# Designed miniproteins, single chains, continued (3), part 71

Each design is a single chain, and the fold is of that chain. pLDDT is the mean over its residues in the fold that is shown.

## One batch from the design tools (miniprotein)

Design m10465
Fold by ESMFold2-Fast:
Parts: C-alpha cells; sequence; structure tokens
Structure m10465 (fold): chain A 60 residues (1-60)
C-alpha cells in the first residue's frame, strides 16, 4: 500500500525534524549561528518533502 509507505516516510521525516530542531537549539545556545542557519535550511527541506508526500497521498 503506497499510501501506508508514504505515511511511514512522513513519520520518519517528522522524527528527523524533531532531532534537527534540538540540534539547532543547541547551536543557537552556543552562538553557532551559521550552523543554526544550516540546520534551519535542512529542516525546511524535510518539511517540503512532507508536503510533497502529502500531495502524493491525495493523488492516490
Amino acid sequence: NKAYELRQEIFELRTKILELEKEKARAVANRHFLEADRLDAEIGELRKKIIEFKKEIEEL
């Protein structure tokens, strides 16, 4: 079931985002703003993937 597989991928992506958000918070606390910006960009890319997978599920 492709819809099931896509939902599992979304779950995994959300888990990765949570981990990256924690890393970003630590980077900000240590004033590593360039690293925080990089982590924020990566989080943004993962969020875009979630949106694309949600659209793919809607088209099924």
Scores: mean pLDDT 86

Design m10466
Fold by ESMFold2-Fast:
Structure m10466 (fold): chain A 78 residues (1-78)
Amino acid sequence: MELVERAREFAREAIARAKAGTAEETQRLGDEALGYLQQTMDELSKQPGGEEYVQQVADLADEVAAAMKAALAEKAAA
């Protein structure tokens, strides 16, 4: 499913960049990534047979949120 593959790639890039950036960059990238994943879930929910892929994208959103939270906590502790 092209939409899910694109979402995974975008999530990976956002997480990698968030770990390397400033706290402000991490927050901005996290917000952008979560917004993109939410839009992807909304689009998949409108397609016949898209329901199984909505959960995969939701799991990606949880992964991004957890990674952003961890990166921000690490930067705050430094």
Scores: mean pLDDT 79

Design m10467
Fold by ESMFold2-Fast:
Structure m10467 (fold): chain A 89 residues (1-89)
Amino acid sequence: MEDIKKAIEYFEKSIEYAKKGDLEKAKEYLEKGKEYIEKASKTEPRLGEYIKFAESARESLLKRGVSEGTAVRVESSILLTGAKRVLLE
């Protein structure tokens, strides 16, 4: 549960910095959040599905020429949604 809560905090910060145009901090917080969500996925198998979906969505957006900032926001938003859904159950 601690790892999921930490991941949520970092994904929210990633989205905030991406909205401000601070791509460096947005990416830093996304990677920190991913470290915690990956640790949580060892005991919460539903999180693995959200991780896979987020990575697939980011790859698809980048292949379409979408900006790195938008791709970071989408990846962080999917992971945030997955983490919150698992935490609320």
Scores: mean pLDDT 84

Design m10468
Fold by ESMFold2-Fast:
Structure m10468 (fold): chain A 73 residues (1-73)
Amino acid sequence: SAELEELEKRFLEELRKKIEELKAAGASDKEIKLAVIDMQIRKLQELAEKGLLPEEQAQEGIAQLQQQKAEIE
């Protein structure tokens, strides 16, 4: 939908900006990867809260991202 496309575009812009800010601050690759995962989790929560993504689908995606986060060294 148009709402999903707009949110996706906004998220990609925010993601890029956050990565650049972290790199400028001297963040490690690990710190950047963890921040990216946290932003993706937050996006899924926002989409579910707005009714743009089914709650169960969002929770599944969040669980997978949390597992990825736990595996990062």
Scores: mean pLDDT 84

Design m10469
Fold by ESMFold2-Fast:
Structure m10469 (fold): chain A 86 residues (1-86)
Amino acid sequence: MKKELEEKRKEFEEEVKKREEELKKRVEAGELSDEEAAEELKELLLEAAKKVIEIGSEEEKKDAEAYLKKLPENEAKFKEQLEKKR
């Protein structure tokens, strides 16, 4: 149970990291503004968390709720990373 939750968490973190890199490249190419990229990432993470809450186990739902609580901090951090890159 705990090991399965940890594996799903790692998969989610890996997908998030790949999306962050894709969004950073689109910002660098001039396809997105920093604000648009941060908003798109936030929407993606929110949708993923909501999906876990809808179909996940009790433990997965608690993990997703904790993640949603940190979402504003993660958004701010991503915006800072984009500004530092420019």
Scores: mean pLDDT 72

Design m10470
Fold by ESMFold2-Fast:
Structure m10470 (fold): chain A 84 residues (1-84)
Amino acid sequence: SSAALQAQLQQQQQDQKQLGKQLAKSSLDDVLAKATEASKDVKQAQKMMGALTYGYHEASKTDKEVAERLREAGLHLARLMEEK
């Protein structure tokens, strides 16, 4: 049972890393559009927020412009989650 739980956590971490890397390569408009689409579903919104947070922290080490785009998209998603 603990091995299965560890495998699930590792898969979730890999999924978030891959999505975060894809978002870092996307334009602001594309990331905002994806965040808007994800906001329609609670699980998708949570995954998107995790990916944006991961991408922001990684980008903040190397590229301030990419980090700011991901931060802006995260704030946009947070607003949509409050308003529907």
Scores: mean pLDDT 81

Design m10471
Fold by ESMFold2-Fast:
Structure m10471 (fold): chain A 99 residues (1-99)
Amino acid sequence: SLDDPEIQADIDEGISLIGIAVMALAEPHPEIRELLLEFYDRVKALGARIVKVTSDHIVVEAPSEEVAEEVLRLAQETNERIKAIDPTRKPLKVEVRVV
C-alpha cells in the first residue's frame, strides 16, 4: 500500500491530469483543447483539485468558499471562450465542492 501522503497526492494529481488530457484529446478544435488544459492549470494554481472528469462534467474540490467562487468564475470565462470558438458546443458543467 501507499503510506506516503506526498506519493498519494502525486497519484491523485496524475489521475486528474489524465482525465483532463482524455477530455482534451477527444476535442477536435485545437483552440478548445488549449482552453481545457489552461482551465486545469489555473484550477491547480488556485489550490483547488479536479477529482472527477467525464465527457461534459468536471468536479472540483476547493479548500475555501473564496477559491470555489474563483473556480466558478474561471469555468464561466472558459465556457464564454469556448462559445466564441464554437457557439454550437454544449457548455462544460463544472461542480465545485468546498472541503
Scores: mean pLDDT 75

Design m10472
Fold by ESMFold2-Fast:
Structure m10472 (fold): chain A 101 residues (1-101)
Amino acid sequence: MEELIEKIRKLLEEMRELAEKSENEEIKKLAEELVKALEALLEAILAKDFVKAQEYRAEALDKLKELEELAKKLNDEIGKKIVELALEALKLLDELGALIE
């Protein structure tokens, strides 16, 4: 459980670092909003606030879809990498949620 939380936090940190390196302001903004939603989702799961967790998960999925679409349209490598990391983070967040009653 601790290792899973640490892995999620590391993925979110890597996404934030990649967002800061983006030359595209729209990619950067969407990536920062996505990281914020995923961080809020993690904290909601840890707090056992599953109503807020569902809301933040939906927000994260919406931002992920917007970022994926924009990164594909612009052929943006940083945006594409952030999408990959976000999908892994969501998978681990779902696993964490299943472990917490």
Scores: mean pLDDT 86

Design m10473
Fold by ESMFold2-Fast:
Structure m10473 (fold): chain A 68 residues (1-68)
Amino acid sequence: MKKYEKEKIEKYLQAVALKGYIEGDPEGIELAEKLRAGTLELDEKEIEEIVKKGEEAIKEIEEERKKE
């Protein structure tokens, strides 16, 4: 991972995984697990996409918490 530290990418992937649980899509969970195992290969473009997805996931999770 060239642009971000592993911990930051893992945090964003975990947010995507949590959003996946909410939406019923476990694919994000698998990605987070692969990152922890060190088997996930990411280029700079993929890192940028994961950061963007993670930020969106965090925002969505916070919005869902405000419902009810």
Scores: mean pLDDT 64

Design m10474
Fold by ESMFold2-Fast:
Structure m10474 (fold): chain A 90 residues (1-90)
Amino acid sequence: GLVERAKEVLEKVKEAAEKLIKEETNRDHIARFKSIINSAEMGLAYLEQGNIEGAKRYLENVYLELEALSKDYPELKPLAEEVRKVIEEL
């Protein structure tokens, strides 16, 4: 269902951000990736509890952060679009 797709997208976001942190030396970018991971984890927790409105707030934060970073990490652009579509459908 839609909630399951949202969970799958947030797990992909966490994995992508965790991978990028391991290779990153820019402190600002590391902080932003950590913020993305935190927002994704909060979104997942709210989805697990059935709190869709709470989850949407964290999905929106994830989307904005991925969009901002996609100029430097083009591989994040498709992931940002997956997050945006999930937000629109929730």
Scores: mean pLDDT 88

Design m10475
Fold by ESMFold2-Fast:
Structure m10475 (fold): chain A 68 residues (1-68)
Amino acid sequence: MSEKQREYIGILQELASKVGDLVSDPDQQSQIVRQLADIMQQGIKDGLSVSEIKKKLQERLDQLLSQL
């Protein structure tokens, strides 16, 4: 596994942990984590840096949590 792939996995695990702490409904947790994973995958395909992907993930997480 590449060093970048390990870093991305770490970011997703950290975000999934935060979602699990803030959201008690498993279906909502899965939907949020899936949306974050989709954004990360798209950012990787678009050639964005890790910091740019982190920024987009943070902005999207904040938006999704505000809809709960």
Scores: mean pLDDT 78

Design m10476
Fold by ESMFold2-Fast:
Structure m10476 (fold): chain A 62 residues (1-62)
Amino acid sequence: KLEEFKKEGNELGTKGASGKEMLEFALKKAKEYGIDLGELTGEDDDASAAEAGAKLAEELSK
């Protein structure tokens, strides 16, 4: 799960995905894995994407 998440995230980043696209990716993966990310407090899509990605990576590392 974590390796798949990292691989797909790196592929999107390499393709120049926006913060909005990265946030949508993280939210989709959280839903697929049944992970509740809670409330995201980022002020913009880039900050929210970073927060969501960090929370998801932490949960997938267990």
Scores: mean pLDDT 74

Design m10477
Fold by ESMFold2-Fast:
Structure m10477 (fold): chain A 67 residues (1-67)
Amino acid sequence: DYEKEYEEEINEIIEYLKKKAEDPKKIEEVAETAEKMAELLRQAGDEESAKRFEKLAEEFREKKKKL
């Protein structure tokens, strides 16, 4: 099922970025990566996944401000 495989890939990327964001030294890089992923997904016509990465980047930006 293409849709299921695609959602699993998106979830895998999100979990990877969340784990990487546990390192305070990498949180800025991870936020930028999530922002770039959102841009690419929006250009590809996947607005739902783009919004997920935008929210993820926002969460990482907020976490960095508290450090």
Scores: mean pLDDT 82

Design m10478
Fold by ESMFold2-Fast:
Structure m10478 (fold): chain A 67 residues (1-67)
Amino acid sequence: MELSFEIMNKLSKDSAYFTLYGLGQYYEKRGDYGGAIHYYDIVLSLMPSDSIQGRRDALRQRQAALA
């Protein structure tokens, strides 16, 4: 279930960002596009980034193309 983004932002925005972005990259490297997309979505909800948004959208398109 989704946690409050306000709590994450208040407690440890930088640590949360680094950890979640790292997890997204980890799953992407393993070819787990669903896992990568999940963590990139959380990162974007904490801190918007055109680079990460583009990467997340590219992974979503690749996942859809496999269906």
Scores: mean pLDDT 73

Design m10479
Fold by ESMFold2-Fast:
Structure m10479 (fold): chain A 79 residues (1-79)
Amino acid sequence: MSPEEAYKKGYELAVTRITSLSLEEAKKAAEEVKAQADAAIAYAKTDPSLSEEEKEQAIAYAEGAKKGAEEALKKLEEE
């Protein structure tokens, strides 16, 4: 999986999850997704057992999920 594919998958999964929820539930889920993504990025950067490709994929997926959650929540708040 390329970093671009990983980012897209993370983004799409987060958007699908957040948009299926009520605004209150979406806000909590978005905060959880962002916290988990930030932790995953930190672990990927410091894990010496991961190859550079594996690190790039993990970081891209997490960043995609974080962005997807933020964008989905914003749309729900603006609707």
Scores: mean pLDDT 81

Design m10480
Fold by ESMFold2-Fast:
Structure m10480 (fold): chain A 85 residues (1-85)
Amino acid sequence: GATREELAAAARAAVEAAKTVEDVAAAVERGLRAGGASELSAEIAGGVAAVAIGVLKAIGELTLENAKAAAIKAAEEFLRGAELA
């Protein structure tokens, strides 16, 4: 099975390849699925990334670079929590 590090790397690669803010949360899901995560885990991580991006929009800090950083951080934190459970 895929390790946390392998899943995080897959999510990061997919997010870094995203060309629009609108694709960033979907890129988390796509990367995690490609890395071997379950559909449910990928969807939850994508949802957490979407919430983080929404917060950036609300505070006026939404850029493609900030969205990518927030999405990667959200995915890594989700995977860390899942590993500890």
Scores: mean pLDDT 83

Design m10481
Fold by ESMFold2-Fast:
Structure m10481 (fold): chain A 120 residues (1-120)
Amino acid sequence: DPLDEILREAEELVRNEDLAGVLAKLQEALAQDPNDPETLARRLAYLSANAALGLARRLRKQGITVSDEEVITFMALMLARGFEALGYTDWAQRVLERFKITEEQIEKFDKYVEEAEKER
């Protein structure tokens, strides 16, 4: 199953704290089964959760305090961006609405990604 191989590679990228690589693997996983956004959401949730935990671990290692609530926000944002990358803009918006993501949380997430990448 090509998806199982993509997931294995994504897990290795999370262990290596390669956020950009994980996001690329999310896009690759979506490309394997683009016709059912709800089924894809379950697979993306797994990858997004692991990517969010990897980002939180990296930030905490740099001395930045990240709450469990912020980790959930990171997961939701990564999931939404995964859907958006495949043109499922409506599903991306539904994810943001379900998790009540604010523009301030999006800006904070982007700053955290930038900080995590600075010390790569």
Scores: mean pLDDT 69

Design m10482
Fold by ESMFold2-Fast:
Structure m10482 (fold): chain A 102 residues (1-102)
Amino acid sequence: SKKKAKDKVKDLKDGVKDLIKQASKTASSSKVSDIKKKGDDVIDSAQDMVDNPEKISSLSSKLGYYGTQLSDLVKSTGSKKAVDQSIKVNKSAIDIVKAVID
């Protein structure tokens, strides 16, 4: 439902903030900046999908692509805490796709 999808976007935004905090403890400022930009891409695509559910096919593909890029960036930090947080971020993104379809 739209209400559930909106609440899950808030969870995604909080998850990305926590990811940036964890990455900032171990990664260079440049790597953290890249993670932030990709996290913003994930958030923007998820929000777009909630606002435009008719575009779910293209937006979910874009969200998946950005999610993969985010995971790869986070893995390159070597931080298990950051990797664990990125898994939660990707799960939140998947939960938004499911909520929009429902």
Scores: mean pLDDT 85

Design m10483
Fold by ESMFold2-Fast:
Structure m10483 (fold): chain A 65 residues (1-65)
Amino acid sequence: MESIVLAVKTAVISEADLGTLKEFKSGDGLVEVTLKEPSKEQREKAAKVLREAIKKGSLKVVFKD
């Protein structure tokens, strides 16, 4: 129920980093994730945080056609 908000510029995490995510959407918009700023360790952390947020229903995941 609690929300996790990740503010990024123009980068999107691939499904390889998130495991099952191809893209994500929050409400009516898209949520972007930046991997350039954090270290490789932080990239993995971001993926885990996003997975947990989706499990709690804080984010919506949309698959591209």
Scores: mean pLDDT 46

Design m10484
Fold by ESMFold2-Fast:
Structure m10484 (fold): chain A 89 residues (1-89)
Amino acid sequence: MPEVVVTQSPSSLTVSEGSSATLTGTASPPASSYTWQQFDDEGNLVSSTDSSTGQLTLTNLTKSDTGSYTIQAHGERTGYGQGTVLTVV
């Protein structure tokens, strides 16, 4: 069966408090919608944000925004990205 290939970038990012970050995800075959999920260091789901483009732009970052971010691509099948580790210092 054709595999859904999901790519997200960057794989890791360290930013200062009050800065902005943009995460990007793509899927092949193309998805109809995307969801970004934030996980804490224990693997608990902290937040879920829908995206029509596969991009997630975070502004006014705080240390609470630190975590692992994974994109889900929703089409005929759901694909999962490899994860992005965001560290706010």
Scores: mean pLDDT 82

Design m10485
Fold by ESMFold2-Fast:
Structure m10485 (fold): chain A 68 residues (1-68)
Amino acid sequence: SPEEERLAAYIATLRTLYEAVKDSHPALAAKLAELIAALEANRDDPEAARAVWAERGPEIGALLDAAA
């Protein structure tokens, strides 16, 4: 479905970001790994995946701002 394709694209983007920061920003990398794992666990449940993103997204955003 379009929602499954969109979620897969987001997970791929997060994996690329994780690889870029894993050695330089370990705290951000750890939170990205947690988000990726939670989204992967809920990839067949779009509502649960959206809830995970809403809960964990702000913390990731704050860590990205701190890393800039």
Scores: mean pLDDT 82

Design m10486
Fold by ESMFold2-Fast:
Structure m10486 (fold): chain A 66 residues (1-66)
Amino acid sequence: MTVVEVEVDGAKVKITVDGDKITVEISGAKDKESLKKAQEVGDKLKSLAELLLEKRKQEEAERLAE
């Protein structure tokens, strides 16, 4: 299990990777803009984690699927 926590414009973004389970939690956002920025960062981190997991699974085929 891997846990990464970052702060974006005062909002706290926590991403947890446990095997192939990826969870993103946002807290402490002071307004919609901060929440949106935190969501974007969380989404990028989640996408990166998913891409790494997918790359490992691509051994079933030469073609990398996104």
Scores: mean pLDDT 72

Design m10487
Fold by ESMFold2-Fast:
Structure m10487 (fold): chain A 59 residues (1-59)
Amino acid sequence: SEMDAMTDDQRAKMEKAKAISAKSLEEYAKQLEKEGKKPNDIMMKQLKALNPDLYKKLS
């Protein structure tokens, strides 16, 4: 159906946006780790949702 096709298009766009945001957050967190610093609580909550493996490594 057209609604299903529109939903798939929206999901594809959302997944791309989330992947870009997750990659940026992940790279920033890795830079902080190299500096001997940890991300703030807000970033840690986002990492837990987007990349739980990296969250555990930084915890």
Scores: mean pLDDT 71

Design m10488
Fold by ESMFold2-Fast:
Structure m10488 (fold): chain A 67 residues (1-67)
Amino acid sequence: MDAETAARRMAEGAVRAAREGDEVALRAAGHELQTLFGASPEQAEAFIRAARAGDEEGAARLAVEAA
């Protein structure tokens, strides 16, 4: 899976988890960004913040930038 496709899928999942109040899934998405894309903790927190705001495009961009 290319980085852009993976980032989009991850952003979609994180935004859905945030909408549903699934804090465990949100935390898991941030951890996955760190382990798969090498994101810093600060980048992972920015990604989670974008997802909580419903900004799927912003979250996807942050994930691609981390890779």
Scores: mean pLDDT 81

Design m10489
Fold by ESMFold2-Fast:
Structure m10489 (fold): chain A 101 residues (1-101)
Amino acid sequence: MMSEEEVLEALRRRLETELGFSEEEVERWLEILRAFLAGDFARAEALFTEMVESLPKEQMGKLLAAVQVMTDLLAEAGVPLAEIARFAARMHEIIHDKEAA
């Protein structure tokens, strides 16, 4: 299992190397993850919503890939699968709402 610091560093590395996110984009994802790990689900959702609204619809597929990376790392860190599934479902709904608008 991974520590919080190890999860944050692993997310940074994977978003940069596998998905080509910029340093600024990675910092937004790390802030979302920090809020989630702190138990501030409302803040994590609000930060993710702000990010989705700030990006064009063409980038939604890249965000879906990033959600998968983050959920894989949360599972490796020992976060309960039910909590991960609930958070992922909400992130998917936010992306869908953006595409439908």
Scores: mean pLDDT 84

Design m10490
Fold by ESMFold2-Fast:
Structure m10490 (fold): chain A 65 residues (1-65)
Amino acid sequence: MGEAAEKIRQAALDAGATGVSVDVEEKKVTILAPTEEQAEKAKKAAIETSKEYLGEELEVETIVV
């Protein structure tokens, strides 16, 4: 649980997210980003990382702040 969640969080932050919440049990990721472009990049990074570490795509919610 912890390692996969941390990898997903780090990938989203590296893609431009300013805040990330990962809930592996609920299969959900919430991303905060300053622009729609950064939110989309962070969402893509989170999805790709979740497929790599969990073998499945998590539900991603993005919030532009």
Scores: mean pLDDT 80

Design m10491
Fold by ESMFold2-Fast:
Structure m10491 (fold): chain A 62 residues (1-62)
Amino acid sequence: SATLEKIIEAVKKKYGLPIKDASVEQILEIAKELGISRTATALLLLQNKLVSDEKVSELLLQ
């Protein structure tokens, strides 16, 4: 999705990291900057298997 691509590109641009190596805090900061909800971000990452299940759980709980 266009939303997912924006998240991946923003993480790479700001932190120089692929999304799989980004911390929960870094991902949430990017989501906030892009105006994307925590839940939507977590679901997009889960559906595309881009991060660990542990990170998805942390994103959903925080």
Scores: mean pLDDT 81

Design m10492
Fold by ESMFold2-Fast:
Structure m10492 (fold): chain A 58 residues (1-58)
Amino acid sequence: SARERRIAEMTELILRLITEEGLSLQEAMARAMAEYPDASDEEQMEALARTLAALDAA
């Protein structure tokens, strides 16, 4: 779905910005919101949850 695609792409972007570019979670989230301006609050929260889970699993 378009919703699932946006969440997955936001999650990948946030993870890349933190792990490869050294941005803080706050900076990475702000950047992701700028790239996905049509993302809902629920989609943003899901992307954040997936990011935190991925970082914890690493």
Scores: mean pLDDT 85

Design m10493
Fold by ESMFold2-Fast:
Structure m10493 (fold): chain A 75 residues (1-75)
Amino acid sequence: MENIEKAIEAISKGDYSKAAAYLTGEMILAIADGDNELLAKAKAAMEVADKYKGKKVPKEEIRKEVEERAKKTKV
């Protein structure tokens, strides 16, 4: 959870590389733990990071889009 919050902050600042690093770490942990919900959320956050690459977006808007996308994400 904390790494996803750090990724959201990085996405809001347009720092794709930092966001991708946090999200990759979270995906590895989710796979190791068999946590499909966390894996879906991390995948959704990566899609949001790709969408907003190089753009500045408020953290609250990024967080909402990640949560909405995670509910629809297949794992």
Scores: mean pLDDT 79

Design m10494
Fold by ESMFold2-Fast:
Structure m10494 (fold): chain A 75 residues (1-75)
Amino acid sequence: SELDALVEQILAVLKGKLTPEQRELLYQMAKTAGSVSGFATILGSPDLAKALGFDVEVHNELRSLIEKSDFKYEP
């Protein structure tokens, strides 16, 4: 699905920056959100990112990836 592809892309870019637990949480959150926009809203929330244990650097990377996916042509 589009969400699965997005999660895989995020995990590939953030290789080594996420714990196995954080990777599992990303999959769970994507499933719960049910949409790319819902998932982006969750990841764009500083409070939620903090609660998930994401560093500011990781959070900024995630926002950049989602923003680029929204506006650029995906192959």
Scores: mean pLDDT 66

Design m10495
Fold by ESMFold2-Fast:
Order: sequence, then C-alpha cells, then structure tokens
Structure m10495 (fold): chain A 95 residues (1-95)
Amino acid sequence: GSAAEREAHNKHLTEVLNNDLNYLKENPELLGTLSEEEWRELVRTLEGALDAAKHFKGEGAIKALGDLVEYLLSSPHLPESLRPRLEALLERLKA
C-alpha cells in the first residue's frame, strides 16, 4: 500500500488498542472474569496485532500494543501458563 494507506492502518490500530487499554484500566475487574481459554484467545489476538502492525510499519500501533501487553503482564488475573507468551510478545515489540 501507499505511505498514506499504511499511516491510516497504523492510526486505526493505535486508536483500537488505546481504547481497549483505557477500557480495561477503567474496568480492572473485567480481566478477572475471563476464563483461561478467553485469556488464550486474547493473547493470540495480540500476537496477530503485532504481525499486522509490523506489516504496515505501525510505530504508534507497536507502542500502543506494548502498553497493553505491559498492563496485562501486571494483572493479578493473568494465567501463569500465558506469562511467557506475553513476555515473548513484549520482547518482539522492543526489537
């Protein structure tokens, strides 16, 4: 796509991720209602979001995704089985 098209994708994904993070911060108990399977789906969705953000070179989207992943890693509701996957995702975001 064009540079303008890549920037439009970056802006959209950045807005979605920032809105999701703000919603979770305003509703911190929501993560405590998720099953381990729902947490797995969330992590898988975030891994897909990284692939998309890298594809359109979305610096803002990469930063917003990193902020969301760091928030999830700080959650007492995160299943320990998924912690290594989110830590690996955060390392990929810093590369």
Scores: mean pLDDT 83

Design m10496
Fold by ESMFold2-Fast:
Structure m10496 (fold): chain A 62 residues (1-62)
Amino acid sequence: SMEKAKEFVERGRPALSWSGEEAARKFVELAKELGIPVAPEKIREAAKISPVAGGNLLFNSL
């Protein structure tokens, strides 16, 4: 939904400048809270490559 996308962008954007590990934790939290259907393991794998990759994985799954 548009509301989930807005919430994700607003709350997730700062994490794009964090470490991959910190970004992964934030993105796993956001996925759980917003009901984004992505496995936590996949979020951690993507964020380990880059925070942007983790964010894009979740945004494309909204």
Scores: mean pLDDT 82

Design m10497
Fold by ESMFold2-Fast:
Structure m10497 (fold): chain A 78 residues (1-78)
Amino acid sequence: SQRSQQLSQQLRDRGRQNNMSPADMNMAMAVYSRAVHWRDVQHWSPRQVRQRVQDYMRRRNMSPTVQRIVMQTIDDMS
């Protein structure tokens, strides 16, 4: 959807503004893509998507900056 395309661009812009590395950006985009799939294909609630994204990023020891930017984008999906 146009909204999903807008949010993916906002995620990239936020990452760029926070000097996110290409590797961190790729990880952030991959997590966001998974969250969109959970919402749009599996019809998970916003709460379920948020919880699973947080758990995934913590288990993978993703940087605090990546976690913050991804969660801001997930909150904008609601």
Scores: mean pLDDT 85

Design m10498
Fold by ESMFold2-Fast:
Structure m10498 (fold): chain A 68 residues (1-68)
Amino acid sequence: MLTKEQQEQVKRIEEKLKRLAEDLLSQGVPEEEVKEIVYKSAYHVLTNVLGLPKSLAEKLAEEIVKKL
């Protein structure tokens, strides 16, 4: 299970990626392309910045994309 600190970091990442998605959509980027960009960005940050296991990062990245 994620620590409170990791949960707060994930929430901040979610908020930033949601804003990124909204900005890209407002510029006319297709929804499917936005979802791919957000997934790749989330996965990269979760694995390389937060150091989460790849399996957990994949699951969290999918959940972030679902919330878009």
Scores: mean pLDDT 82

Design m10499
Fold by ESMFold2-Fast:
Structure m10499 (fold): chain A 88 residues (1-88)
Amino acid sequence: MAAERLAEAMARIMKHQEVPEEKIEKAKEAILKSKSAKEALRALYEVLGIELTEEEIQETIDILLSGLTDTPETDLQVIAWALKEMEE
């Protein structure tokens, strides 16, 4: 499902950036409980201690969607695909 793929791709990126495992697990759970792309990103950044405005969330979605492809192979492409699916 789109939310699960988003959570796993974000977890891999966060692990590479040396985010603590406890925060990674909380972020994954928050994404899985989200019902939209905006809700998922808001929940993710809240777990990371980052406060984003609605405009910043939309700009982040737009940037991530710029990598959208029908056959996602990289974690960033999986994130773009999952966010697009969650916006339906």
Scores: mean pLDDT 76

Design m10500
Fold by ESMFold2-Fast:
Structure m10500 (fold): chain A 79 residues (1-79)
Amino acid sequence: SKQEILEYAEKLAEEAREKGHLAAAKIAEEMRQAIAKSTGEPDAQEAKELIEKAVRAAEAGDFESAFEYGQQLSDLAKK
């Protein structure tokens, strides 16, 4: 469900903030907002996987991959 995706993104944002990964937390929050604004019902598993990959990439300093996963989620949210 959309709610499940939003709760997962919020959880990852909180965990990233607690670890001091502020950029990763911001990415998770931006991805949550993209889903919240979506009128579509994206696949919950696929959306959660993209959010996790983006957050983990950002935590590792791989902002290029994090950006790509964010774009994939935005495209998924438009469908």
Scores: mean pLDDT 82

